# Designed miniproteins, single chains, continued (2), part 70

Each design is a single chain, and the fold is of that chain. pLDDT is the mean over its residues in the fold that is shown.

## One batch from the design tools (miniprotein)

Design m6407
Fold by ESMFold2-Fast:
Structure m6407 (fold): chain A 99 residues (1-99)
Amino acid sequence: SEVERLAEEARQATKEAVRLLEELARAGLGDVALGMAETARSIVERAIEDPAYAPQAARSLRVLGEAVRLMSGEIGERAAEKLREAADLLERLGELAAE
């Protein structure tokens, strides 16, 4: 289904964001970056399980993305891009689930 496809794409975008945040952790951000990665995973999985949460999840991921972008150069920009991608996918999932 379209909902299942959007959920899988959101999970994939989140996995890429987590990978980049783990790279930032190794580069010196440590627990802060690991905490952001765990937060992103939790937000996305909750929105997939409860699509009514998807609009709030999308807003939270965009805020997290802006924080990541401000903390680190090119890797942070790439992580922010993946978090924004996940947010957009969750917003679409929430819209479809509300129909």
Scores: mean pLDDT 87

Design m6408
Fold by ESMFold2-Fast:
Structure m6408 (fold): chain A 93 residues (1-93)
Amino acid sequence: SELEEKAREHIRKLLDYLLENWSPEEIREAGEQLVEALREAGVEEEEVKKIEELLKKIVEAKEAGDKEKAKEYAEELAELLLKIAKEYLEKEA
């Protein structure tokens, strides 16, 4: 779907911006808020745990100055978020 490709590109651009401009602490705090919001929204705990693990890896890679690993984990996070959003939209349709 063209809309799925556009959503993926926009999420990746946002994550790239956050990785370049935000501190590890800012990413961690925003990530904790995202995890809480996903739990409240009723996302399955297995998926929430995967998001939490990826966010932790992004923070650790950024603290280490490993831009490549941080970007790889951010891309995995983007794909997982898109999958969750698609599953949610399909259930409501």
Scores: mean pLDDT 80

Design m6409
Fold by ESMFold2-Fast:
Structure m6409 (fold): chain A 79 residues (1-79)
Amino acid sequence: AEKELKEAIKQLETMLLTVKNMAKILDRPEIAEAAEEVVRQGIEELKKAYDAGASPEELRKLLRETVRRIQEAIAEILA
């Protein structure tokens, strides 16, 4: 579970960096702000789930849900 938590956090941090770079290219700072908030909340939820004894599978599902929320937030801004 600790390995899955560390990998999930690393994936979210990497995705955030990519989104921030995209926001600079598009000159849309609101994209970066929305992604930062979702990533912050997602990491907090992952840590709480891990502390509560979440399985590796549960941590992976939470990671996928957080990634989907980031994508949805960006799509809404770009619409």
Scores: mean pLDDT 84

Design m6410
Fold by ESMFold2-Fast:
Structure m6410 (fold): chain A 90 residues (1-90)
Amino acid sequence: SYYFKYEGPEESEVTVVASSTGNIYIKVNGKLAAKIDLAKIPGVVPFSEVTFTKKLKIKNGDIIEVSSDKLVFVHSVTVNGKELKRIKKK
């Protein structure tokens, strides 16, 4: 899993760029917020970079987790055009 901390004003949009062959899961503070099946998106090739945007509430201090049931590479997570820094979960 990849973890990102959001620091900024309340926003309603998260954009993820990732490569996988399975489902992508987005959790906010440990709660499932979005699920994307990359195999069901037209034109997606296995492990190609896919950009997807989800409407979900994000506020200062929130932890965004991006994970998959398969191997996944998360290239970036942005909120309102600002790229988030990857953190280590403890």
Scores: mean pLDDT 75

Design m6411
Fold by ESMFold2-Fast:
Structure m6411 (fold): chain A 104 residues (1-104)
Amino acid sequence: MVPVRVTRVEVRTSKSLAEPDAPGSVEITVELETAEGRRVTIKLTIGGGAPDAQVDEAIAKLRELAREGRDGEITVTGPGSLQEALDVAGRVFDVLRELEAEAA
């Protein structure tokens, strides 16, 4: 495993927060720095109402890419609301905190 440090996290929504019940997705761009000073970018797109199994696979892929110091793009589609996508984004932030703790 390569130690990584989270250097930047950017969150974008496909819809206005004024319409949280509308179908939407959240895009999370994570920038990491490896112990060797190499920059890694992982982009995660989560649709609202995505199946738990697919969300769990996406989170596992994020952990794998981060620990290997590898760039990647992960997409989980869903027909649900922007609010449901935002709820999943909270789980991603928990994973990023764990990765930083493991790197320390």
Scores: mean pLDDT 74

Design m6412
Fold by ESMFold2-Fast:
Structure m6412 (fold): chain A 95 residues (1-95)
Amino acid sequence: SHMARLKEKEELIKKLMEESLKAYEERNPKRTQERKENWDEAFKQLLARNIDMLLNAYNVSEETKKIIRRIAVELGLSPEAVFQAILKLQKILKG
C-alpha cells in the first residue's frame, strides 16, 4: 500500500541520516552534540513532510490534517496509523 511504502521510505531516510551523522561525527568530533540535536529536528521535519505528502495525495484539507495530528498525539499513535484507520472507515462507508 502507499502507507507501507511511506513507512519504508521513513526508515530509509532515518538510516541515511544516521549514517550521515556518524560520518560527520568522525570528521567533526567537537560539534557532535550540537549536530545530533540539529539532525533530530531535521528528521522530525522529514517525517512531517512525508505525512503531509501522503495526506496531500488523498486531497485531505489542512484543517483535517491538524485534527489527524492532534488525535495521533492524544492517543499516542502515529499520524500514519490514524490516517490508515480513517481510510479503512471511508472504504467501508463507500463500499
Scores: mean pLDDT 62

Design m6413
Fold by ESMFold2-Fast:
Structure m6413 (fold): chain A 101 residues (1-101)
Amino acid sequence: SSQTVNQLSTIVFNEAEKNQTNLLTFLNNLNSIEDVSVKVEQLSSILNSAFNEICSSKASLSNKIAGAKKGLSNFLVNKNISLDKTNEVLKLVELYIKTQC
């Protein structure tokens, strides 16, 4: 549901704001990391509390993915992150939720 997606989005957005220094550092170093699993591990470490809350929720997998992507996309847009980096990070979020939830 849209309400569930918005609730999950808020969780991820708030965690991104709280950890923005580490998240922005990760984004600046993203092109220097070759291994996708290392990118996923670093991103999930930075957003650990939000991802744990989302993964423990009873929401559908599709709502978990949609909510996490929406929350992080809102943060990245507010920080003027490029569309290419935004799309790469959102793919890492989807990969994490599909494999770790």
Scores: mean pLDDT 90

Design m6414
Fold by ESMFold2-Fast:
Structure m6414 (fold): chain A 92 residues (1-92)
Amino acid sequence: MPGPAMKAGREAGKKAIEDSSGENILKGIGSALAVIGAGFGADLAKEKGDSEKGRESAKSARDAAKGAKDAGMEKGAKGGEEAAKKAEEMAK
């Protein structure tokens, strides 16, 4: 089963794809994959007890969310920020 942060990343990815239209579809896919990867990294860090790596993964998720917002994907950006919050909770 995917961990909670990766599940949140997958939901954020779905929202990023839903925001994508026309030529921005590839940007949406890229942002979705980045958020999912950051969520997976947070889940792995939690399993290994590495809270520092977990916090770095949460930062990566927030950076991906900002990238989605800059690309005009408002729903994807909001989902990515929610996934980052989940990753930060797991890093504690």
Scores: mean pLDDT 68

Design m6415
Fold by ESMFold2-Fast:
Structure m6415 (fold): chain A 87 residues (1-87)
Amino acid sequence: MSKEELEKKIEELEKKALEHLYQARRAIAAGDYATAEAHLAQAKEYLKEAFKLKAELEGWSEEELQKRIERAEASLDAWFAEQKAAA
């Protein structure tokens, strides 16, 4: 895959993650936490795939990739908790 193709695929995956976060927020507002958690989980999976492609593009080690994924997931968990507290 070319650098251009990798960057395009990363953007596509990040967009899909954002779409699922939007649906999670809507589900929280409706009081449907089970659906919200399912969308959060899907957003995390899309972000993990995006990070794997970023690791390929930038030459990150497995340790760097894992730390970046864990940081991103922790940020999403904090965001989700804030959305639930605000609902």
Scores: mean pLDDT 87

Design m6416
Fold by ESMFold2-Fast:
Structure m6416 (fold): chain A 77 residues (1-77)
Amino acid sequence: KFVIVVSTDPAAGARVIIEKGLVGAVVPADLEAMIEALSKAKADGLVVVSDDVERAIELALKAAAEVGKKVDEIIIL
């Protein structure tokens, strides 16, 4: 299962990932940072710190596609 959380509060986003029993990474809304987190950390969850929800989702979906991960859930805080 792979989950994307978009939040302006990295701690709040991280709590959601932990409560779901997943291993996640906290990243800015930056494609390269997201790809690195998904590739190196083998994260099951991605916390995108951004106030631009639409852009954050767009970049996270692109990063997931680049690393061959299927997005199961998107949560906006």
Scores: mean pLDDT 82

Design m6417
Fold by ESMFold2-Fast:
Structure m6417 (fold): chain A 113 residues (1-113)
Amino acid sequence: SEAREHLEKALEYAKKAIEAAREGNLDEAVEYLEKAVEHLVKAFKLSEPKDVAKAIGAVLRAIGSLLDAELAKEKGDAKGVEESARELALAVGTLAEAMGDKELAERGREVAE
């Protein structure tokens, strides 16, 4: 329950990051991605994933996406920040799937489209 709430917040922040990047607000987009990663890490720590390896992979992908977004922001690459935010939404979906939450996994994939 608490882990699911943190994953839902991570997904909402990833969605806001996509929207901010599309508007060219790269500083705001990266701030949203930082919040998304914080919530995803909290969800992982509170979860009892059925597929631990998949869950760890999702966390590492999310952290990698934030680093890619920071580098894209430094270069003024709005499309790179948007792509990183979509990758983070996919990571949220993968962690939800590892936890057995099919509904939230589908929502993560939809936000990433």
Scores: mean pLDDT 89

Design m6418
Fold by ESMFold2-Fast:
Structure m6418 (fold): chain A 67 residues (1-67)
Amino acid sequence: SAEQAALEAAEARGQSYAEVNRLMNEAIDAVERGDYALAQQYIDQISARTGAPRADLEQSVNFTVEQ
């Protein structure tokens, strides 16, 4: 049914969003520890999943750590 297809799509988006949030938190933690190489790996994964530019993600992570 159309309703079931919509629920499955929403669940898939929810799972993707949860994974992106996990990767973002891991990137922030890596920067806080000074592990910039690991932070870049997480940012690359977020960029691949969301299509967001790496530079924008790097600014978001660094801005969060600076606060």
Scores: mean pLDDT 75

Design m6419
Fold by ESMFold2-Fast:
Structure m6419 (fold): chain A 70 residues (1-70)
Amino acid sequence: MKVTVVVLDGEESRFLAEIIQEMKTLSDKDKMKKLAYEKVDEYAKKHGLSDDRKKNLYKAMDQLIDSLNS
């Protein structure tokens, strides 16, 4: 499913792309999602993102991981 309601800025998109490259070394989707969520939490703390924005990043990350492991 395409994420139609989640808009990523250039910095967020770049950050997620970097995480995806790291996750390519993992074979387990659940481990990839756990790592991604931890990285998103760190990013949100560093940049002072709202809870709603953090949830949108989780949703975008799920879609990217699902696409990578299709």
Scores: mean pLDDT 71

Design m6420
Fold by ESMFold2-Fast:
Structure m6420 (fold): chain A 104 residues (1-104)
Amino acid sequence: LSEAVKFTATAIIGIGFATLLLLIARKEKNEELIKMAEEITKLINELFQSLRNGDIESAKKKLEEIKEKVKKMLSLIKNPEDRKLAEEEFEAFVEAVEELLERL
């Protein structure tokens, strides 16, 4: 696959993950979770902007910030099925981003 196709596929995974976190937060009606999901969504958008601009150092830093915030958010999700799904989607997101960073 071309690098452009790989980038687009990874961005779709990121959007899907961010959307899942927002849906879980809204379902639980937890203001702290909603705020965390919005902050993570912003960081994911900033990560892809950094990747698009070739700023690999900023992209790596943002990925680490996302990892820390997601770990905290996952610990606050009450529904174990939603938590497991979020963990699986997070692992897929991290793997896709790390593969993209390795290729750059």
Scores: mean pLDDT 87

Design m6421
Fold by ESMFold2-Fast:
Structure m6421 (fold): chain A 94 residues (1-94)
Amino acid sequence: SAADLAAFEAELARIRAEAAARITDPEVLTLVGLFVQEVLDLMREWAAGRISAEEARARIEAAARTLLDLLSDDPVAVEAVRRVLELAFRTLDR
C-alpha cells in the first residue's frame, strides 16, 4: 500500500543516514548508497504493480549477495545491508 511504501521509505532513509555516519571508506559508502537506491527503486516498482513481491525479493536478494561478497570485511556495511533486507522483506510480506 502507499502507507506501507511511505513507512518503508522513511525507515530506509534513517538506515542510510546511520550507515553514512559510521562508514569511513568512501567507496564502501558509495556502494551501500547505490544498493539502497536499487532497493528503493525495486520497492517502488512493486508498489506500482510493475513487478511481483516474489520478483522484487529475488532481485533484492541477488543485489545484496553481490554487495556482501564485495564488502564482507566491513561489519558496518554488512549490518546496513542486513537491516535494509529485513526492512524490505517485512514490507513485501504485507
Scores: mean pLDDT 86

Design m6422
Fold by ESMFold2-Fast:
Structure m6422 (fold): chain A 78 residues (1-78)
Amino acid sequence: GPGEKLSAGDRLILENLVEQACQLEAAGDESQLANLVEQLNKLQAPSEDKYRYAFEQASKLNCASLKTIAGIALKETQ
């Protein structure tokens, strides 16, 4: 529900996924980037919270594509 918080483990998984996705985006590896996006989608955490956190982390790392993907997914949970 609104205001639900991610576990420390979920945050660490999301930070690692976002960092890897950002590196793959910069490298142009579309296939591996798609696989990391799928891992984000399959993560069993509250959808609004996981996409919001991924959006915030992608924004911090200046990853335009992942930021857009996470932002769209976040809006779809609202």
Scores: mean pLDDT 79

Design m6423
Fold by ESMFold2-Fast:
Structure m6423 (fold): chain A 87 residues (1-87)
Amino acid sequence: SAAQQEALALLEELRALLEELAPDASSFRTAVDRFAQALRAGDLAAAREAFLRVEGGVAWLITERKVPEEQAARLRALLREIAAVLE
């Protein structure tokens, strides 16, 4: 669907930014991969569950790694856009 493709595109932007900011942090990559798989499968329940883990991982990263506000704002904006697609 168009929504699935939009969510996947936003997720790839999120993945690229996370890889740039924290290439050593593997735990949230598993959550991102699970979310991508659920989206491709059209499993909305699994996608919503995986997205909660992505949100938690990003919140941890922003706080613990002291991500600059400009990049933190971009991460939060991508999460809000993905959440809107899942509604």
Scores: mean pLDDT 82

Design m6424
Fold by ESMFold2-Fast:
Structure m6424 (fold): chain A 100 residues (1-100)
Amino acid sequence: MTPEDVLVHGLALMQEVIDLASKYNPEAAAKLQELRLEFQNEMLANIDSLSPEEMLARIEEAFERMLEIAKEHLPEEVVKEIEEMIRKGLEQMRKLLAES
């Protein structure tokens, strides 16, 4: 996997989290979308200087920030669903990196 491939997978998972959040709280979804856009712009600016493993680490940090926003604005049951989506998505990305 390239750093760009990891970024695409990370951004897709972020969008799945935002889409789930939008069903329950449009304000939370808007804040998460702003974080995703800021993250995308920062990662694209640094794409040539990051390894795939470093890109995954940055994605993991971004998801920690997304979970913080989710916990402030969403019901506990929805936050648990988001945590599980993130856990499974990150596990899949780690496996793809280990096989590359």
Scores: mean pLDDT 89

Design m6425
Fold by ESMFold2-Fast:
Structure m6425 (fold): chain A 101 residues (1-101)
Amino acid sequence: SLIDETIELLRRALAETDPARQLELIRRAIELLKKSGPLSPEDAKELIDLLVEIALRTTDEEVLREVRRGLMIIMEKTDDLEVILRAIGAILRVIGLLLDL
């Protein structure tokens, strides 16, 4: 599924040490996420957790901007309140990281 590919790309991005390749993998993941249908709560939570981990390990502004974009897309693809609140918390955290740059 598109979601399984998105998760795999984000796992690869998290393990990637080259910033340019990490950004490429994240951008590809976000484009697949954009094209996907509605998310299960479990898939949404895994995507949020992966995006947060990427954000916490980067100093690259473009990576942080793509993470924020991905979190916003996840919010649009779920009606689960717990997932929405988790995504809001993650977005605020990423905004804080961007302001520290």
Scores: mean pLDDT 89

Design m6426
Fold by ESMFold2-Fast:
Structure m6426 (fold): chain A 81 residues (1-81)
Amino acid sequence: SLLEKEEKFLEALKPAVEAVRAGDWATAEAHVEEVAKQFGLSEEQKQGLLETLKQMAAGNADPEAQQRYQQLSVEIVEHLK
């Protein structure tokens, strides 16, 4: 069930990831806002996701950004019911 929640969360986040890759930050923010609404994310979690996605797509090549994304995903999913 935790794994299913993680898959559902990551699937919901795909449009935001695609928008970030396209450089469409406004669309990415809108999709992250919808995910935050759907999954009950805190303001800190929402901002963390936005910053991490931006760093990943901006080509900063920072392994820390990928690790932070995975960490935030796990933390968010563990708080879903």
Scores: mean pLDDT 70

Design m6427
Fold by ESMFold2-Fast:
Structure m6427 (fold): chain A 100 residues (1-100)
Amino acid sequence: ADAARAAELRALHAEYRRLLAEDPEAAIERLVEELRELGMPEERIEELLELLEKVLEPEEVAQLLATLVGALRLARETGRMEELEREIEEMIEELRERAK
């Protein structure tokens, strides 16, 4: 790995963590846009946000969305989208139960 690229990624991660702490709403908006760019249906994004907002604090919502963005990117690169879609469906079902 390139040491300069590793340093850039660490700096971006530090800025992202600061944004999460200071402005979770802006972090969520950015992550939602990334989910749209990665091809997640709008209806699923809306349901996820509604369920997550009922169960989690804004900082936790942003962290989970960031994890989903990373997982979607990896699944696209490795051809494991069907496996990830199943995991997302299971997560949504669990969130629906918690939101009741």
Scores: mean pLDDT 74

Design m6428
Fold by ESMFold2-Fast:
Structure m6428 (fold): chain A 65 residues (1-65)
Amino acid sequence: LVTPVTREQLNKLRIERKFAAVDEVTHRPVPAEDLVIDQDGRRYSVGSFELEQLLNPSLRIKALY
């Protein structure tokens, strides 16, 4: 059964970190609890973020999802 989702419900799920995003490096789904967003809005798993930070030490966490 498919129920329409409101914008407010999507925003609530985002705030509650209940949906996954795609890792910019591995292109795999990331659990919300493991999601890191950098200052440019790119999304990573924690492990991918740590590896990218080794290559670019100016990389900073902007938000956790």
Scores: mean pLDDT 65

Design m6429
Fold by ESMFold2-Fast:
Structure m6429 (fold): chain A 68 residues (1-68)
Amino acid sequence: SAAFAAREAASRAHFASLPKERQDILSSIAEKLREIGDGLDEGIKEAQKLLAAGGSREEAMKVIREHT
């Protein structure tokens, strides 16, 4: 928690020091990375559910690919 808070504070301070145009670009990139991460998390969750139901590794990998 302390390490996360320190890193978050440092990142915010650095971000705030950048020109607005650069802040907007970085915010856009961060949003796309979050969307990719959310897709991967959903894909992993569905793949785990499939494997628990007796699905194959190949089917699980296909589900992950479809979410990323």
Scores: mean pLDDT 78

Design m6430
Fold by ESMFold2-Fast:
Structure m6430 (fold): chain A 80 residues (1-80)
Amino acid sequence: SMEDAVAALREAYENISEEKREELAERAGKEIAEVAEKEGLTEVAREITGLIFAGLSSDVEEAKKYLAEALALAEEALAA
């Protein structure tokens, strides 16, 4: 659900480190993929997925910026 996606993205944003980056991103990505499949929010899910992948290819500080943007998009979609 989008609620689970927001929770996963928030956990990733708050706890991201070099050691946890892959695990947190994979968890958030799975929740977003489920939202795309079940809720028809394909466009916002695609945008959030792009931000997660951008974060994975960046250092931890830059990854936090991408995760913050992804979290904001997910929270906006949840509020709508």
Scores: mean pLDDT 80

Design m6431
Fold by ESMFold2-Fast:
Structure m6431 (fold): chain A 140 residues (1-140)
Amino acid sequence: SLEKAREKALEFARHVDEMAKALQAAADDPSKRDEYMEKAREYAREAQKALLELGELVKKLSDQIKDAADLFLTSANAFADAVKAGDAKAAAEAAKVLKSTLESIADLLREAVGEEVGERVREAAEKLTKAAEAVVKTVE
C-alpha cells in the first residue's frame, strides 16, 4: 500500500539522518573517525534495507529503487574506504558520487511516495552531503 511505502521511505530518511550524524561526529573528532565511519556503514546498510523493502511495495519502480539501494550502499562504502585510507582526493570523489546518488534517490522517492515524503528524503540527503563534505576536509 502507499502508506507502507511512505513508512519505508521515512525509515530510509531516518537512517540517512543517523548516518549524517555519524559523519558529522567523525568530522568533529578525527581521533574517532574510523569508529564513526563504521557506524555510518551500519546506518547505510539499514537505509539500503529500507529501500529494498520499499522496492517490493512499489512494483512500477521496483527495479529502479533496488538499483538505487545497491548504488547507495556501494557509494557509502567507497566513501568510508577512501576516508579510512586517508586519501583526500578519493574521499572527495566518493563524496560527489554519494551526493549525486542521494539526489537521484530523492527524485525517485518523490515519484514513488509523493512530494511531502520526497522533501523529507531530500532534507536528509542534504544533511548527509554536508556531513560528508565536512569529513573530506579532515582527511590528510
Scores: mean pLDDT 89

Design m6432
Fold by ESMFold2-Fast:
Structure m6432 (fold): chain A 88 residues (1-88)
Amino acid sequence: ARAAAVREAAAQSLESTRQAVENLFEKGSKVDPQESADRSTKLAEGAGRAITAGASRIDPEMAPEIAAQAEKAVAELTAKVQAAADKL
């Protein structure tokens, strides 16, 4: 039950982060695509660290799993934002 709740909370937080990053990039990319990509990357990385820290506080045994999930999601999101900026 606790492990499932931690996984669900992390997944929801990562999805919210993805939406926030995409919105930030979309608004900024019309002015400066590369600067917008850099700012979006920093937001994604910060959120990933915060999600991992939160999971560790709730269930330290889940921390490595959530850290891996967050790292993968942040890397994929960062790559998508950077690729989008490179096409503009």
Scores: mean pLDDT 82

Design m6433
Fold by ESMFold2-Fast:
Order: C-alpha cells, then sequence, then structure tokens
Structure m6433 (fold): chain A 93 residues (1-93)
C-alpha cells in the first residue's frame, strides 16, 4: 500500500500530524498483517525491524528510539513483545 510508504516518510520527517492522518487510512487487516510481520521479526531477533513495523500501527511515535535506549537484547525483546500484544488487543476490540 502507498499509505505504508507515506507513513514511513512521515515518521522519518517527524511529521506526526500527517502520520496520524495516514494511520487512520490503514485497514484492520493491514494493521494485523504488520503486527504479524513485527512478531516474526521479533522471533528472528530483528528488533530494529520489529520496532519499525510497530511504529506503523501503534499510537506512540518514536518507539524505535525507546528500543535503542534499552541496554540488553532481553529488555528489547520483553518491551517489543509487550507492545505487540497491546496493539493486538486494541485491534481485537
Amino acid sequence: SDVIEELEEALEAKDFQKYAELLKKLTKSEKEALLQQAQEALENKDYETAAKLLNLVSLAPALEDQVEELASDEEKEAYLQKEIERAKEELSE
């Protein structure tokens, strides 16, 4: 989806207003697919990709920056797993 590319560009530009508008255009199925990809990246210990994908569907921008501040892979894994589960619960409501 072109919307996903525009979301990535908005996040890189720190244009959070445009990001919020574009995020509303994502369907539930597109958000679920992105969360599934984030979970797969996490299982492969690709924390950078998992954080990036979560930023595309989460309500909190700068999630990548928060993950980068964590000192250990165990802390990154626990944080990302918690955020993925929270996002899945929000989509199921």
Scores: mean pLDDT 69

Design m6434
Fold by ESMFold2-Fast:
Structure m6434 (fold): chain A 63 residues (1-63)
Amino acid sequence: SDEEEFSLLVTRKLEELRERGEDTPENRAKAVNEAIEEMAKKTGVVPSGPVITAEQIAYRESA
């Protein structure tokens, strides 16, 4: 599903940031926004929901 593809893209980008030692809230938010744009470009449809903030990403990673 589009949601699963989006989650995979976000997770992959966040893992790359962590491996580089660049896992700042700003970089995490940028990665999420890039994933949103990639999904919109690929499907022509923006995933449902508001723009994800760095705080929301931190909560998901800690779960």
Scores: mean pLDDT 68

Design m6435
Fold by ESMFold2-Fast:
Structure m6435 (fold): chain A 92 residues (1-92)
Amino acid sequence: AEKGREGAKKAREYAKEGKGGEGGGYASQGGREAGKDKDGKAGAEAAKAGREAARAGGKKGDGVGSAAGGVGAAGAGMEGYIGSGSEEAGKA
């Protein structure tokens, strides 16, 4: 399923508009869908898109959007990682 990557794409589109909160929401959705599909790469892309949304919101003074984008990025990455069953969890 491409839903995880579609969420990341939407998050990047909102990041370009400086809408960190909406971008973070789509990044979180993408990560959740990537987790369901056990697609760690889609989860990582969603996490990156959420971080970009958070940065874009911060540059425009959208402090609330930046926080939401950051939370969405963290959630997306984690869900993708858990869904993929990463064997490298112990190599930190």
Scores: mean pLDDT 62

Design m6436
Fold by ESMFold2-Fast:
Structure m6436 (fold): chain A 64 residues (1-64)
Amino acid sequence: SVDELVEKGKELGLDESTARAIARLIVEDRENPDAPKRADVDGDGTVDEEDFEILAKRVLEAKK
């Protein structure tokens, strides 16, 4: 769920707003079969928690 990913993002160091934005993107692409799967950043053909972690880490590195 979005809330589970938000908590994970906060553990990784994201603020609530950023974590929620990424979580919504992941959940929307995962639950909508017609979505363009833009959040499939690990390229395995599935949108899951690993994609969330990769996106979260990219955001954290960009803030550095």
Scores: mean pLDDT 70

Design m6437
Fold by ESMFold2-Fast:
Structure m6437 (fold): chain A 100 residues (1-100)
Amino acid sequence: SLREEVEKLAKEFIEKFGASEEEQEELRKLIAKLKTEEEMKALKHLLKAMLNAETDPELAIEHLKKAAEYLGKLKGKELPKEEIEKIAREIVEEAVKAFE
């Protein structure tokens, strides 16, 4: 299921980056609050972006763009595709630098 996929990605995120017990509990609470497929897809793509930022930045950018699209649908706001791509690229580049 989509929820199981999100839970698995959250576990992989915790294993790769580390997280305190408090941070793990907050992530678990966040996942438990998700009610719609769009919310779960947004978090799925965000987690995939973070997991791939160092090893595959272009894939991370694509997942971050998809997360932004699902978030836009939830808020009833259409974000310009070009602005989303620019912001996604900047976020991934800064994330990669933070792990060096």
Scores: mean pLDDT 76

Design m6438
Fold by ESMFold2-Fast:
Structure m6438 (fold): chain A 66 residues (1-66)
Amino acid sequence: LSKEDVEKAVKIVRENIDTLTERQLVELIKKATGGKFTEEQASAIILGVRLGLSVDEILEIVNKIK
């Protein structure tokens, strides 16, 4: 995954985190990014945003998940 892919997903999560469930956020990330993220990668992005991690920190974590 590229930094641009992760930035797009992080933006989606930040805009919707208070209104959507985790399952709905995973589905939205997958749909909006053309299926580039696995369920595990999408969940890691959501968790990273909840923990206040930077995009670069989230990118490092997500690229270790396959």
Scores: mean pLDDT 81

Design m6439
Fold by ESMFold2-Fast:
Structure m6439 (fold): chain A 83 residues (1-83)
Amino acid sequence: VDEEALKKALEIVKETEKKVKELTKDAPEEVQEKAKELVKGLEKYTINLAELDPEKVVEKTEELSKQLIERVKALIEEEKLVS
């Protein structure tokens, strides 16, 4: 495992968690729970990817982080549409 690459990737996950918490502050509890689950999935994937492909872990974690944030935004908008 490239410890330096894993450390950088986990910092991206941590920043993503922080942004997700900020985005979901005023969202329903159900949306907050789903968002937490997505962040946990990203962390788990990042750790596994660091073992399988350490050269790409930082780049792929950053890409997945952006996709996760967009997915969380979509969940928030979907809830507003149903309310």
Scores: mean pLDDT 79

